# Designed miniproteins, single chains, continued (4): the designs that were tried, part 51

Each design is a single chain, and the fold is of that chain. pLDDT is the mean over its residues in the fold that is shown.

## One batch from the design tools (miniprotein)

Design m13757
Fold by ESMFold2-Fast:
Structure m13757 (fold): chain A 57 residues (1-57)
Amino acid sequence: KTFSTSSLRRALEKHGVDVEELERRARETGIPLRESLTAAAEDVAEKLGISVDELVE
């Protein structure tokens, strides 16, 4: 399932992730922002023992 960029940003910010830094690195490396945010969300969800769907709700 695809998540909106805004939902991913909100979830990451709630968990203390610096979304501005992720956006800066994505721009510098040429990685699509959605992919960078999705990967970060998966990492946070795994550390918390929940699914990404639960994280972004």
Scores: mean pLDDT 78

Design m13758
Fold by ESMFold2-Fast:
Structure m13758 (fold): chain A 65 residues (1-65)
Amino acid sequence: SMEEELKKEYERLKKIIEKDSKEMLENRPEHLTLEIVEEINEGMRLILEGVKKAIERSKERLKKK
C-alpha cells in the first residue's frame, strides 16, 4: 500500500540522516567547525520533522478515501 511505502521512505531517510549526522561528528574535516556541524545537524532534524508531518498528512488523506 502507499501508506507502507511512505513509512518505508521515512525510515530510510531517518536512518540516512542519523548515520550522516554521526559520521559528520566522528569524521569532521578541519574546515567544518563544531558550530557548522551542529547547524547542519539541526537543519537535518528539521527536514525529518517536515517529512514526518507530510507523511502523517498523507496518511490522513488516504484513510478518508
Scores: mean pLDDT 72

Design m13759
Fold by ESMFold2-Fast:
Structure m13759 (fold): chain A 96 residues (1-96)
Amino acid sequence: MEAAKEIARLLELVTNEKIDPEASLEELIELVDERIEWLRRYAETDPELALARLSESSRKLVEWLMEKGFSPADAFDVVISFLAMIRAIAKRVLEK
């Protein structure tokens, strides 16, 4: 099973970035960490900039939560939690 490709596919479901199909698990973990930092940094100060780095489905979810009265921080925490879960899976696969 090509674990790195499946992790890349999961990351593409959440972000709007094209993932290198040759990316290592370590590179994918670094990408996830960068996305989490970006989202945490801009969620409260510039939500539109934070949304621009998300997939269409993730953007719609965050926008829907904000429409329901959730703060930008809380709405983005749903996506951040999913990214953190992808990171944990990638780390576990990298472990022997």
Scores: mean pLDDT 81

Design m13760
Fold by ESMFold2-Fast:
Structure m13760 (fold): chain A 66 residues (1-66)
Amino acid sequence: MDVIEEALKSLDMAIASAPSDEEALELVERMLKVLDVAEAQGHTSPVLAALKEYLEKKKKELKEKL
């Protein structure tokens, strides 16, 4: 199985488990902050880039829904 697809599926399940769209947005924003810190410390990979892209898209969708 593609590692990126598995990671994205895990993120989707975690976000979907949030009790509300507002809490899902908070979770997504916290995850993005963690990834931004990792990138600032020199951690880069195709997986990290894919996760960040997915989370940014999800953040936009949730903000437009709220």
Scores: mean pLDDT 78

Design m13761
Fold by ESMFold2-Fast:
Structure m13761 (fold): chain A 89 residues (1-89)
Amino acid sequence: SLPSEEELEEVRRRLEEDLRRRAAEILAHPEFEEDFRQLMEFLGLDLRPEDVTPEALRHLILAGLLKVAGGPEAEVEELVAKALAEAAA
């Protein structure tokens, strides 16, 4: 059987926190500067690490993954727009 709705919500929360922690690690550590730059280039963006929060970068990572997977362009653009809105705040 499929997991319960409560179990799926817990998994979703853990994945969101894992992505946030990864985004924070990327922003905090110089070794990920090239990875950040490559993601910006791939998404056609001109953002610097100091211009984004872990929350904003999480959306950009998801946008990059969707774009690599050939996902809907509208969903990629929506994730980028969310990241830009969070970065501007």
Scores: mean pLDDT 77

Design m13762
Fold by ESMFold2-Fast:
Structure m13762 (fold): chain A 74 residues (1-74)
Amino acid sequence: MRETRERILREAEEKTLAEGMTPKQYAAYMKELAREAGDDELAAIAEEAERSGDAGTMDEAVVEGIPLEEARAR
């Protein structure tokens, strides 16, 4: 779950850097990755970000979904 969301973020960011995608395209791609992973919550957030053109909302949602204490304990 947490690792899955981090992987989705990295894959979307990597593709954005490689292909020069816009924030809206970044959101659309993250929505696709989230659906493939079965993360309906992230997919819904990415869909909203795609419609609004605000990719920052997705990053905030992922951070909120990842417990900082457990992430630091790795």
Scores: mean pLDDT 64

Design m13763
Fold by ESMFold2-Fast:
Structure m13763 (fold): chain A 67 residues (1-67)
Amino acid sequence: EKKKYEEELRKKGIELAKDVLDLKEKEGKEVVLEEVNDATKSLVEAFNLGFDELKKEGKAKSLKRYP
């Protein structure tokens, strides 16, 4: 159960981080994720997982990890 949930979060996080990177790099749009409720907390968690994976690949230069 937890392993499947973590894998799904990681996949969604990688997609989210790529989308944010593409918006920033190609369109100059800055996306800021804010933890205002439980749904946005889950988005920030997913984004950080995707950021960590992109950083390992050297692709996260224009992104910042959320605290």
Scores: mean pLDDT 69

Design m13764
Fold by ESMFold2-Fast:
Structure m13764 (fold): chain A 80 residues (1-80)
Amino acid sequence: MPSEEEIEEIIEEYSKALSEITGLKEEDVKKALKETLKSMKSEEEKLKFIYDMKASLLSLKDTPEDQKKALELKKKAEEL
């Protein structure tokens, strides 16, 4: 499990990226993401969601290293 600090960083970065794409307020996106995590009943579902967010963030970057990390995180999410 990522630390609570790492999870907060992922949510912050992902909400910022989605805010830029959708035009929604970052605070509203962040709240929606946190509520989604709270609504999940299993730790496995929460982990999958967190890894999916991080993978999506990394896939938006053009560096080969970040793209490789995105693929590895997507694989971990699929295994959960």
Scores: mean pLDDT 73

Design m13765
Fold by ESMFold2-Fast:
Structure m13765 (fold): chain A 100 residues (1-100)
Amino acid sequence: SEEEELLKKALEYIGKAFQALREDRYPEAVEYAEKAIEYFEKVPNAPKTLKVHIYLLLAEAYERLGDYDKAIEWLKKALEVDPNHPAVRQALAEVERRKA
């Protein structure tokens, strides 16, 4: 189905984003993550867990690039998906502390 092909593309870019992050290629990690979001936003039943994970990746990549405002923005978007996510709450507190 069209939805299956879109989800397949989203998962492909998620994999590339996590690999780029592991290899400290932060601008590429951001680019791949943004492409993944573009694909899974077109899938109505895309797992919320995937959204949280990619938003956490974007936040980490932006923090590594020194863009704390964008890191906070993506962490807040992750909390909109899962308000009680412990890792997101911890990351947000740490980034806000480093910005202050």
Scores: mean pLDDT 87

Design m13766
Fold by ESMFold2-Fast:
Structure m13766 (fold): chain A 100 residues (1-100)
Amino acid sequence: SSQQQIIQLGNDMISVIDQSIQNETDPSTQSYFDNVRRRVQQIINDLQQGRISVRQAGIQLIGISSGLSSVMDSQNTPFGQQSSQQFRRISDQIRQILQS
């Protein structure tokens, strides 16, 4: 279902965020990623409990993943480029689900 696909993509975002936290040495940037991780988890929880629609969850996750893609790209590191591409792919997959 679209709901299961959005939940999976949200969990994929959390996985990339967790890798970003492990590869980050700056405490303020780690706090930023931790805060974003909590927001993504809250969206997944809200969707699972029926508090928000698939469309609402998808739109919020697109906003977050697009923002993270830009942040990771700005680091100009191999890990940053790889993570940026992963967030971009997640955003694109969510958009496809919302258009179907």
Scores: mean pLDDT 89

Design m13767
Fold by ESMFold2-Fast:
Structure m13767 (fold): chain A 78 residues (1-78)
Amino acid sequence: MRLTEEEAKRYAALIMLAIALVFGTPEERAQIAEKLRKLFEELGDKEGVEKATRMAQAAREGNDEEFRRIAGELARLL
């Protein structure tokens, strides 16, 4: 089975998101959220861009609860 470029990007994003939720420091979480924002921009997903932007801000502010809430919402878009 061969993944399309879009499928590969979504799969990579899900893996990054899972890692960030379990192990990431605030800085690592912010970096992952920023990568997700760029990915959603490439996919043309305005909702994903908005949520990833808020997730990056929550990570930088150390707001773990908000980060986790937004991450759950983003997982549904991937």
Scores: mean pLDDT 78

Design m13768
Fold by ESMFold2-Fast:
Structure m13768 (fold): chain A 82 residues (1-82)
Amino acid sequence: GKKLYNVTVTFKDGSKKVFENLTPEEVKEKLYELLSPLMSKLNEEEQEEVILALIEIGEKLKNEVEEFVLKTKYFEIEIKKV
């Protein structure tokens, strides 16, 4: 079966979004849906930081990393395999 992940996104203001039992495809979809509205509010340098973080998440999921955390200026994403 597909590996499942729990995702916690913590924003700079301290608010949190938690998603549980996501497939790798669902992790990418949920992060895109959550972060796309934020991208419209960011300048070019800030958008680049978000894009690079999403690329790193894709690579970590492809390599089946058990647990990882990515931090940007605007959010922290923790992804953990169930």
Scores: mean pLDDT 81

Design m13769
Fold by ESMFold2-Fast:
Structure m13769 (fold): chain A 94 residues (1-94)
Amino acid sequence: SSEVEEIFAELEKLLEENKHLLSEEEWKRFQELLKQIRKLPEEEQKKVAEGLRNAVETIKEAKKNGASDEDLRNLLLTLIHGMEVFLKEAEKKK
């Protein structure tokens, strides 16, 4: 759906704009997780996108309110970990 595409586009933009807070390994991890998630059936992608929407909005609000680089980094790492959990859970349903 267009809404799912918008959420993933916003996620990619958020991580790209804050890439300087991530190591090269963490950035590559994010890219690989996103690639694998986008290969899931549309129903599973929608569930992941809905779960990630709240995380994306939380990080955007934290940044707007002047959160430190350390706080933003911790939120980004939590989001990446959440992506890994969603992918593992979705793969178990195959």
Scores: mean pLDDT 83

Design m13770
Fold by ESMFold2-Fast:
Structure m13770 (fold): chain A 100 residues (1-100)
Amino acid sequence: AKSDRLKELCEFKVKLESAKKEGIHVYNGSHFRYYAEVKNGVVTRLAETSKVENETPAYADFMRRFVEASMKKNPVAAESLLKEVNDYCDANPEIKESVL
């Protein structure tokens, strides 16, 4: 469901920001693969892609690099997704409490 996707993205963001892990991170959600860029302990960009069954490690690495490049080339799309996730996190503060 749409709500499950935003919840997974919110949990992913909260975990990364609490851990202050720099760089690009990947999380395999229930229906989507999520990507996050962390700078100075803050998630600055988010992206999502469809999950592929029987994906090879080489294809996974290619997709990560492609998503990194896409976030740089089209920051508006990444910023729009981040805003949706921030709005969801603000509406559901219990998620931050459950993750921390």
Scores: mean pLDDT 75

Design m13771
Fold by ESMFold2-Fast:
Structure m13771 (fold): chain A 87 residues (1-87)
Amino acid sequence: LEEEIRRAAEETLRRLERGDYEGAARAIEELGRKLSEYYSSDPSVSESKAQAVLDTLLRLAEEVRRGDEVAKETALVYAASLISSLK
């Protein structure tokens, strides 16, 4: 699961760098699903946290798909930070 999260984050960065915002949005959606699954697998973590992470990233993906510049920057910073923390 950690490797899948890293892969989705790396794919997000690659797609953003290429200007493939549709591909980046799909990678962000996959990242959201994997992170939600990660949080849901820990019974000490509330279901509301897992759902909030998924909802946030799905919204971010739609904003990136629409070409929102702030959303693109947010996605880039988020993915880069996540990759750095998983090193």
Scores: mean pLDDT 80

Design m13772
Fold by ESMFold2-Fast:
Structure m13772 (fold): chain A 109 residues (1-109)
Amino acid sequence: DVREKVLAAFERAARRVAEEYGIPEEVVERAVERFGRLLDEVQPPLELVPVIAAGVFLETLLEAGVPRERAIEIGERLLVEFTRELNRALGLDLDIEELLELFRRTSVE
C-alpha cells in the first residue's frame, strides 16, 4: 500500500502545481501514469522518490512544449509540494532543501 500512498501524494501535488501554473489536466494525467509505471518497473529508495517524481514531471512538461527554464521552475515547485505530501502520508521528515539541491544538479546535467 506504500506505492498507492506515494502515487496519491504525487497526484495531489501535481494537481496543486498545475492549478498554480495553468498546466492542462492531460499533462498531469501523463505525468501520473509515467510516475506510476516507473514505481512498478524500479523500486527507488524512498528518500530519492521526490527527485525522481520531479524529474518525471519536468520531462512531461518538456514533451508538452514548456521551455526548459520554466519546466525546471515548475519541477522545483512540484518537488516541494510532493515532499510535503509524502512526509504527511508516510510520517517521514525528508529534507526539502537537500532534495532541491539534488534535483537542480540533475536538471542542469
Scores: mean pLDDT 85

Design m13773
Fold by ESMFold2-Fast:
Structure m13773 (fold): chain A 61 residues (1-61)
Amino acid sequence: MEAEAREKAREIMERGGIEDERTFELVLLVLTEDWEGLRELLLSINDEETAEAMLAILKEL
């Protein structure tokens, strides 16, 4: 992943008050527009309600 995408992900995480390392990886997927991969990872790690909430937040940031 590129340095610019990583820096943007960090800024998004800091603005949202999020410090989870997995969420950082998910934000990188959002910035690279891998929506299908992002959704699958969220569902594998979290319950469906939490995954949908996180996806919505990441899309808005």
Scores: mean pLDDT 70

Design m13774
Fold by ESMFold2-Fast:
Structure m13774 (fold): chain A 87 residues (1-87)
Amino acid sequence: SREERIERVRELYEKAKKALDSKNIPELDSYLTEIARLLYEEGKLETAKEVFDLRLEVIDAVESGNFEKAKEILDRIYELALEALRE
């Protein structure tokens, strides 16, 4: 259901935040890839592609030590995913 998909994105977002805080890039990448995949499976192809591209920007920000930027992009990914799933 739509509500179950929204809940799943929320859970992945919370896990991605924890991975970001622990600087665990493989886990962060995995959770963000799963959000993009979920959007793709729901037919939200443009948003899935945008999330997949933003994933690289989050990783680059973490590797550069810019955690504020990484957090802002992660929050944007979450907002985009929720908006797409509510339509």
Scores: mean pLDDT 88

Design m13775
Fold by ESMFold2-Fast:
Structure m13775 (fold): chain A 88 residues (1-88)
Amino acid sequence: MEVKRYLNASDRFGAAPSPEEDYTALPAEHRDAVRAAGRKAYDELEASGVEPETALDANGKLVRAAIVEVTLPDGSVGGALYLEEEPL
């Protein structure tokens, strides 16, 4: 699977999220695959020594943010938004 890390710039600047940025819009079976890929992406970032990026939450607090792009078994592409350093 391919993994890309993104700053959550859309939430910070009030832009509407793309379908790739909101894994809750995906079918339930695809959400599980995206969550697993998100966890793997965080593990790989930690192992590589890459610093997490930050975004502002709704209360104006800096949090760690990542959006994970995943190719699913049926060839579709899903995204997941992860806030904080630990995946769900």
Scores: mean pLDDT 48

Design m13776
Fold by ESMFold2-Fast:
Structure m13776 (fold): chain A 92 residues (1-92)
Amino acid sequence: MVEEIKRAIENGDLEKVRELAEKATPEQLKEAFLHAAELGNVDAMRVIARVALSKPENLPALIEAAREASKHPDPKIRQLADNFITYAIMLQ
């Protein structure tokens, strides 16, 4: 459930975020990534991105999420999102 991933992000439990992300659907990963971005939690975004990059089926949904995060007012959030998009495209 995406709600459990969101709680783990809010609690700062990065290990729980990783465990739940590994079992998540692409759509749940997209929602979790955007939630982490809205909270300014770069560490959670990085964990979710790393899990997403481990499976090609996650890439389209996470690229969409990263494109949305690239509009964020925080330059650190935008930079992580842009770096993810660049790296994900290179893996295809």
Scores: mean pLDDT 82

Design m13777
Fold by ESMFold2-Fast:
Structure m13777 (fold): chain A 68 residues (1-68)
Amino acid sequence: MSLEEELEKFREEMTARIRELYAAGASEEEVAKEVSELVHEQMKVHENPELLERAALEAYVRVMDEHR
């Protein structure tokens, strides 16, 4: 898998997870904590942690805009 395909898959997975949390009635603080924990876990094993953090932030912003 290319780096771009890997980052897009990660962004899609983060977007789906954030949507699930909001559907379950999670607060913005709860969603932010969950996203932060998932990114932190993945950064421990990934070769480009800064790119994962950026992809997660992009997914978070996208879902937040949908709920405002």
Scores: mean pLDDT 74

Design m13778
Fold by ESMFold2-Fast:
Structure m13778 (fold): chain A 87 residues (1-87)
Amino acid sequence: SERQERRKEAEKLLEEMRKLAQQGLDELEEALRSGSLSPEELRRLADELLKKLRELVKEISKLDPSRRDDVERELEGLESYLRQLLE
């Protein structure tokens, strides 16, 4: 069914979102440890990551509205973590 296929696609995007978040966090944490990036560059990298994640959350929510609250909370948690990490 169309609804079943949309839910399956939402699950794939959720997996992609989590993989992207983990890769982006690893990159930011490594850059912080090595001192390889300026505070401005770190902020730009974090902003780019969050922009990509927000688009995925939007797509997931459209494909499976039942996941909206959970994926929005997961994104909010990551945004809070990044804010603390870059203070």
Scores: mean pLDDT 87

Design m13779
Fold by ESMFold2-Fast:
Structure m13779 (fold): chain A 99 residues (1-99)
Amino acid sequence: MADTVAETVREAALKYAEKIQKAARDDPENGADKIVEILREAAKEDPGLRGSLLYAADVLRKIKEENPELAKEIVDAIINGSPEEAARRLGEAVREALK
């Protein structure tokens, strides 16, 4: 089920949420690209979460290409929320992409 993949992505993103939020806050106009960069870097460091982190990065990149307004909403939620909310929003984006 898409919900299982989304939950695994949420847990993976939560571990790196502060780094993700900092990267997006440092460059909000390119926030989606900065989040993708952090997710890819984290995937290199964490073999156990590699698949989930790379999948989240690919989903966000695709959203930015196909629906830049939705990508901006996701980035704004990540910047303005708690680390837990940022991780949850990335998990929800993955769930939506799988349905």
Scores: mean pLDDT 83

Design m13780
Fold by ESMFold2-Fast:
Structure m13780 (fold): chain A 85 residues (1-85)
Amino acid sequence: AAALLARAAAVRDRTLAEIREILFDPMKYPLGARERLERIERLVAEAQAEIRRLLAPLSEALAEAEAQALRDGARRLLEEAGKVL
């Protein structure tokens, strides 16, 4: 249980860190606004799928809550960057 929770947390933290870099480091990610949003949406979707895969055997409700928390975290970063979906 603890190992799966730690892996899910690592996926969340890694994904949110990469989203922050995409939004706030234009030198590392010289992307247009559309490409930036498309890359972020792909990262969120892939990370949500991985979190659900890791946590569903423990609790489907927990898996969905953690996947949603990641999407909410990404939304807050987009709002911080002044990028609205």
Scores: mean pLDDT 81

Design m13781
Fold by ESMFold2-Fast:
Structure m13781 (fold): chain A 67 residues (1-67)
Amino acid sequence: GPAEEEARRAVEEGERAGVRAAALGGDQSKIDAAAKYGRLGGEALEAGNYEEARRYGLLSKQYGEQG
């Protein structure tokens, strides 16, 4: 449903932002935070907790974009 689709997209965008920051030699603390929240978002998706997954995905993206 829409909640799952939004959560999956948020986690995917967070992962891409973190990977890009790492590839560009960004701030390691921000890259590590992006990876941590991305992992938590993935775990929440697997558990069917789409609200938490979306929240973690957005945090992952925010830290990735800051790195």
Scores: mean pLDDT 88

Design m13782
Fold by ESMFold2-Fast:
Structure m13782 (fold): chain A 108 residues (1-108)
Amino acid sequence: DLEELKKEYLRAAELAITNILVSALINKGEITNDEGKEILEITRREGPEAAAEKLKELGRDETAELLLELSKKARERIAKAQDRAELEQAVREVVKEAQKKAKELIKK
């Protein structure tokens, strides 16, 4: 069932994006490990929009907006996928973009 696979891959992509961005903030000392775990739990249960609100509460507005932007791109790319190979490619592309953006966050 392609539609069920799209939901699973989107959920995985959203968690991967959140983890990449949160790990960058932890490495920079801008949030704690416990705050990072909470943001990942929020993403798993409530989605990336709720996680972005928690990031804003912690004063990480730029990272919150980036999470929303990357999540939107993941949703759009996954929606267009016609098979498992295209789903895997869509997830790889958004993860790569998230890693690039996280590296830019660390340099600031």
Scores: mean pLDDT 88

Design m13783
Fold by ESMFold2-Fast:
Structure m13783 (fold): chain A 111 residues (1-111)
Amino acid sequence: SELEKAIEEEKKKVDPKELEEAIEKAEKDLEKLGLKEITREHIENALINLKAKYTVLSKSEDIGLRVLSIVYQLALTLIPEFYSELLREIFREAGIEKSENEILELMAKLK
């Protein structure tokens, strides 16, 4: 509840222009996978959600969560574990059910 409220406030502060490279990469990858039901809006909303979440977590008292959150913000599309979380959030925004294993299989097809 408290965490969810903090994330909603941080979402309002996210500049979508800062996410353009990540949006473009995800659009190209999802197009290669033939997932035409995924829109740019789904990708943008997923990235805004993750940016807001990790901005809140970067203020945590847990040093590990702070470090992870900074790395997420700098390398979201470059680190497979972080990119899998982005794909999961994109599918969630689109209302598409995907298991963690299905996400990993899709990522394997992009390499």
Scores: mean pLDDT 77

Design m13784
Fold by ESMFold2-Fast:
Structure m13784 (fold): chain A 60 residues (1-60)
Amino acid sequence: LSALEKRLIRTLEQLEALRKQNEELGDEVGKENSEKSIESIRDAARENGLKAVEAKADEL
């Protein structure tokens, strides 16, 4: 994996942790914002052929 792909995968893991934290706190807006960020990274990964990043986003 490239350095960029590793960084994006790390970012997705952080966003998933934030999404779960917001869900536990009942912060629907924070949860939605985290989900939108994950979706944006997935879309960018798909457009740029970053299959490992796209696969990681699809798991979340």
Scores: mean pLDDT 81

Design m13785
Fold by ESMFold2-Fast:
Structure m13785 (fold): chain A 90 residues (1-90)
Amino acid sequence: MTLFEKALELLARLAPEATIRVHPEGSPEIVEKAPDLVSVEQIRDEKPKTPEEFLERVRKLLENIKAVSTDPEIIERAEEAFKAVEELLK
């Protein structure tokens, strides 16, 4: 499985209702209807050029969700996704 495919799987878990656009270079972008768990602005900022840049942005978003969320289910989901992103970036 490619880094790109893993990034898409993580997005599907965090924002199943979001529309995802794939750029010619293979980087994914959330373009609409992302739930509060996934900030479109944080992911879209400066448009990721590679799957690796996209995963770094998702990693930062997950850190923020873990820091500010009071919902144990949301924290658990963010923690699992964060660990998956760290494994993908190694």
Scores: mean pLDDT 59

Design m13786
Fold by ESMFold2-Fast:
Structure m13786 (fold): chain A 63 residues (1-63)
Amino acid sequence: MAKEIVKYAESKGIKMSEAEAKAVLSAIKHGISAKELAERTGLSQSKVSRLLKAAREYLEEKK
């Protein structure tokens, strides 16, 4: 799943690593906010918000 989200993000022009994809998936599953995820990962909140949006879009399209 993480690799598929990375490929999806790349298709939308968003650079994402597998580690970032796993962190974002975990955040979505556990209801972690973009601000909290940014603090945990050291990424900017704007980058985290873009990664979360891409992951959510992928999860919705997968159905």
Scores: mean pLDDT 79

Design m13787
Fold by ESMFold2-Fast:
Structure m13787 (fold): chain A 99 residues (1-99)
Amino acid sequence: MIPKSKIAAVALAGYLASLITGEPVGAKQIINTAKALGIDVSDYEKEENRPKLIEDIREFAKELGIEDVPESDLLPLEFYRKLELAIAKNNVEVEKPKI
């Protein structure tokens, strides 16, 4: 089981990637951004685990009370923005980047 602090960290990496690009962001961009920030994403690096990364983010968002969770594997900036705010509001511990 992947820690919630790590799921929070990769979700925030997705927010950063989406904010920089202005585009919807999927598993590949999240993994690349998280690695650039020094976050350990070994659990998700296998191609077969990329759908699991997006699924873990969706489940995490639902646990934080987000009702409008997208079905797409490319998550929009508005979703990541809601998720970032929900993480902050719920005082979720975030795995620290090693920049």
Scores: mean pLDDT 81

Design m13788
Fold by ESMFold2-Fast:
Formats: C-alpha cells, structure tokens, sequence
Structure m13788 (fold): chain A 100 residues (1-100)
C-alpha cells in the first residue's frame, strides 16, 4: 500500500497545472490519487464528453479528500480551460476555505 501510494503521488506531482493555490499536499488518499490520474487522462483527450467526465472525477476526488490541493488546482484549471472563469474563481475560494 505505501509503495503504491508513493508511485501514484509521484505520477500526480509530474502533471503540470496552473497554480491557483499555494498549499502543499501532505498525504492524499490512494483513491483520490487514482481518480485524479483517471481525470487527467480524460482531460488530455480534450473532447466535451471527456472534459465533463474529468470534472466529475475531480469533484469525487475532492469529496474523498478535501485536502488534496492538486485536485482543487486541476478543477479550477479545467473550468478556466472551458472558459468558465467565474466557476474557476468559485472553486479557488472554496478550496481556500476547505484547506484551512
């Protein structure tokens, strides 16, 4: 389990994202890390259907682990990429509250 978690976290940390939040991830759950990686794979396909599914998976990752900073940054980045800047800002503000 520990070795699997370390490998998942390493893969997640390699993903370049716009940095809306400065907080550092301490110990994200394995399930949240797996959901994040699946969401990012869908996001790379860049179809409307895959982007919506990626959004749902990122929201589920955050629901499982509200302290997962990179998942919050990914969700905000995804909304920004969709042109939903107001929603991206709301995600950042919610993350700031949850990460306290």
Amino acid sequence: MKEKKEKLLEEVNKIPLAKYLSEKDKNPSIEALELFLKAYELWQKNTEEDLERAKELLEEAIKIDEKFVKAWNALASLYAALGKLEEAEKVVKEAEEKLK
Scores: mean pLDDT 78

Design m13789
Fold by ESMFold2-Fast:
Structure m13789 (fold): chain A 69 residues (1-69)
Amino acid sequence: SPLEKAAELLEKAAEKTKDPVFQQSIRELAEAVREGKITPEEAKRALENFKKYADEETQKLLDEAIKSL
């Protein structure tokens, strides 16, 4: 499922971040995506905002999540 794949990529992105607040925000988004509580369009907007504050490795995982949605 594209939603399951996106959620898994977000969980991997959360594991790579060192900011606990940012990590929690990504995990909450992953759960919302997995449960279908957020639209793909809304999730993509949130992920684009997260990329602005992420390192290069985390940005790549967030980009893969965006492409999976």
Scores: mean pLDDT 82

Design m13790
Fold by ESMFold2-Fast:
Structure m13790 (fold): chain A 101 residues (1-101)
Amino acid sequence: GSELREALQKAIDELSKLTNEQTAEVLRKTAEVARELGAPSLADRLEKIAEMVEKGLLTPEQAANVAAIAIVDAVRRGEITPEQALKLAKAMVEEAKKLLE
């Protein structure tokens, strides 16, 4: 629904305020939650995005956008439910806010 799109946009906005290292930390924590939900393919993708932003190959905004696309793709493939995707998006927002000053 609209809630997932709004939560993912908030995650992109909040992650875009972080350093590369902080963005990598949020994405690695999100990957752990994805693994616990039984989504190892999504978790692996999120870990690769975290490595790329940590190395400066992606900006925080680019990494957040690619992560949001990976989450939507996982829903489309049936790897996670829309409800689980919403939980991941909200977890990213919450973790990013904890790192912001």
Scores: mean pLDDT 89

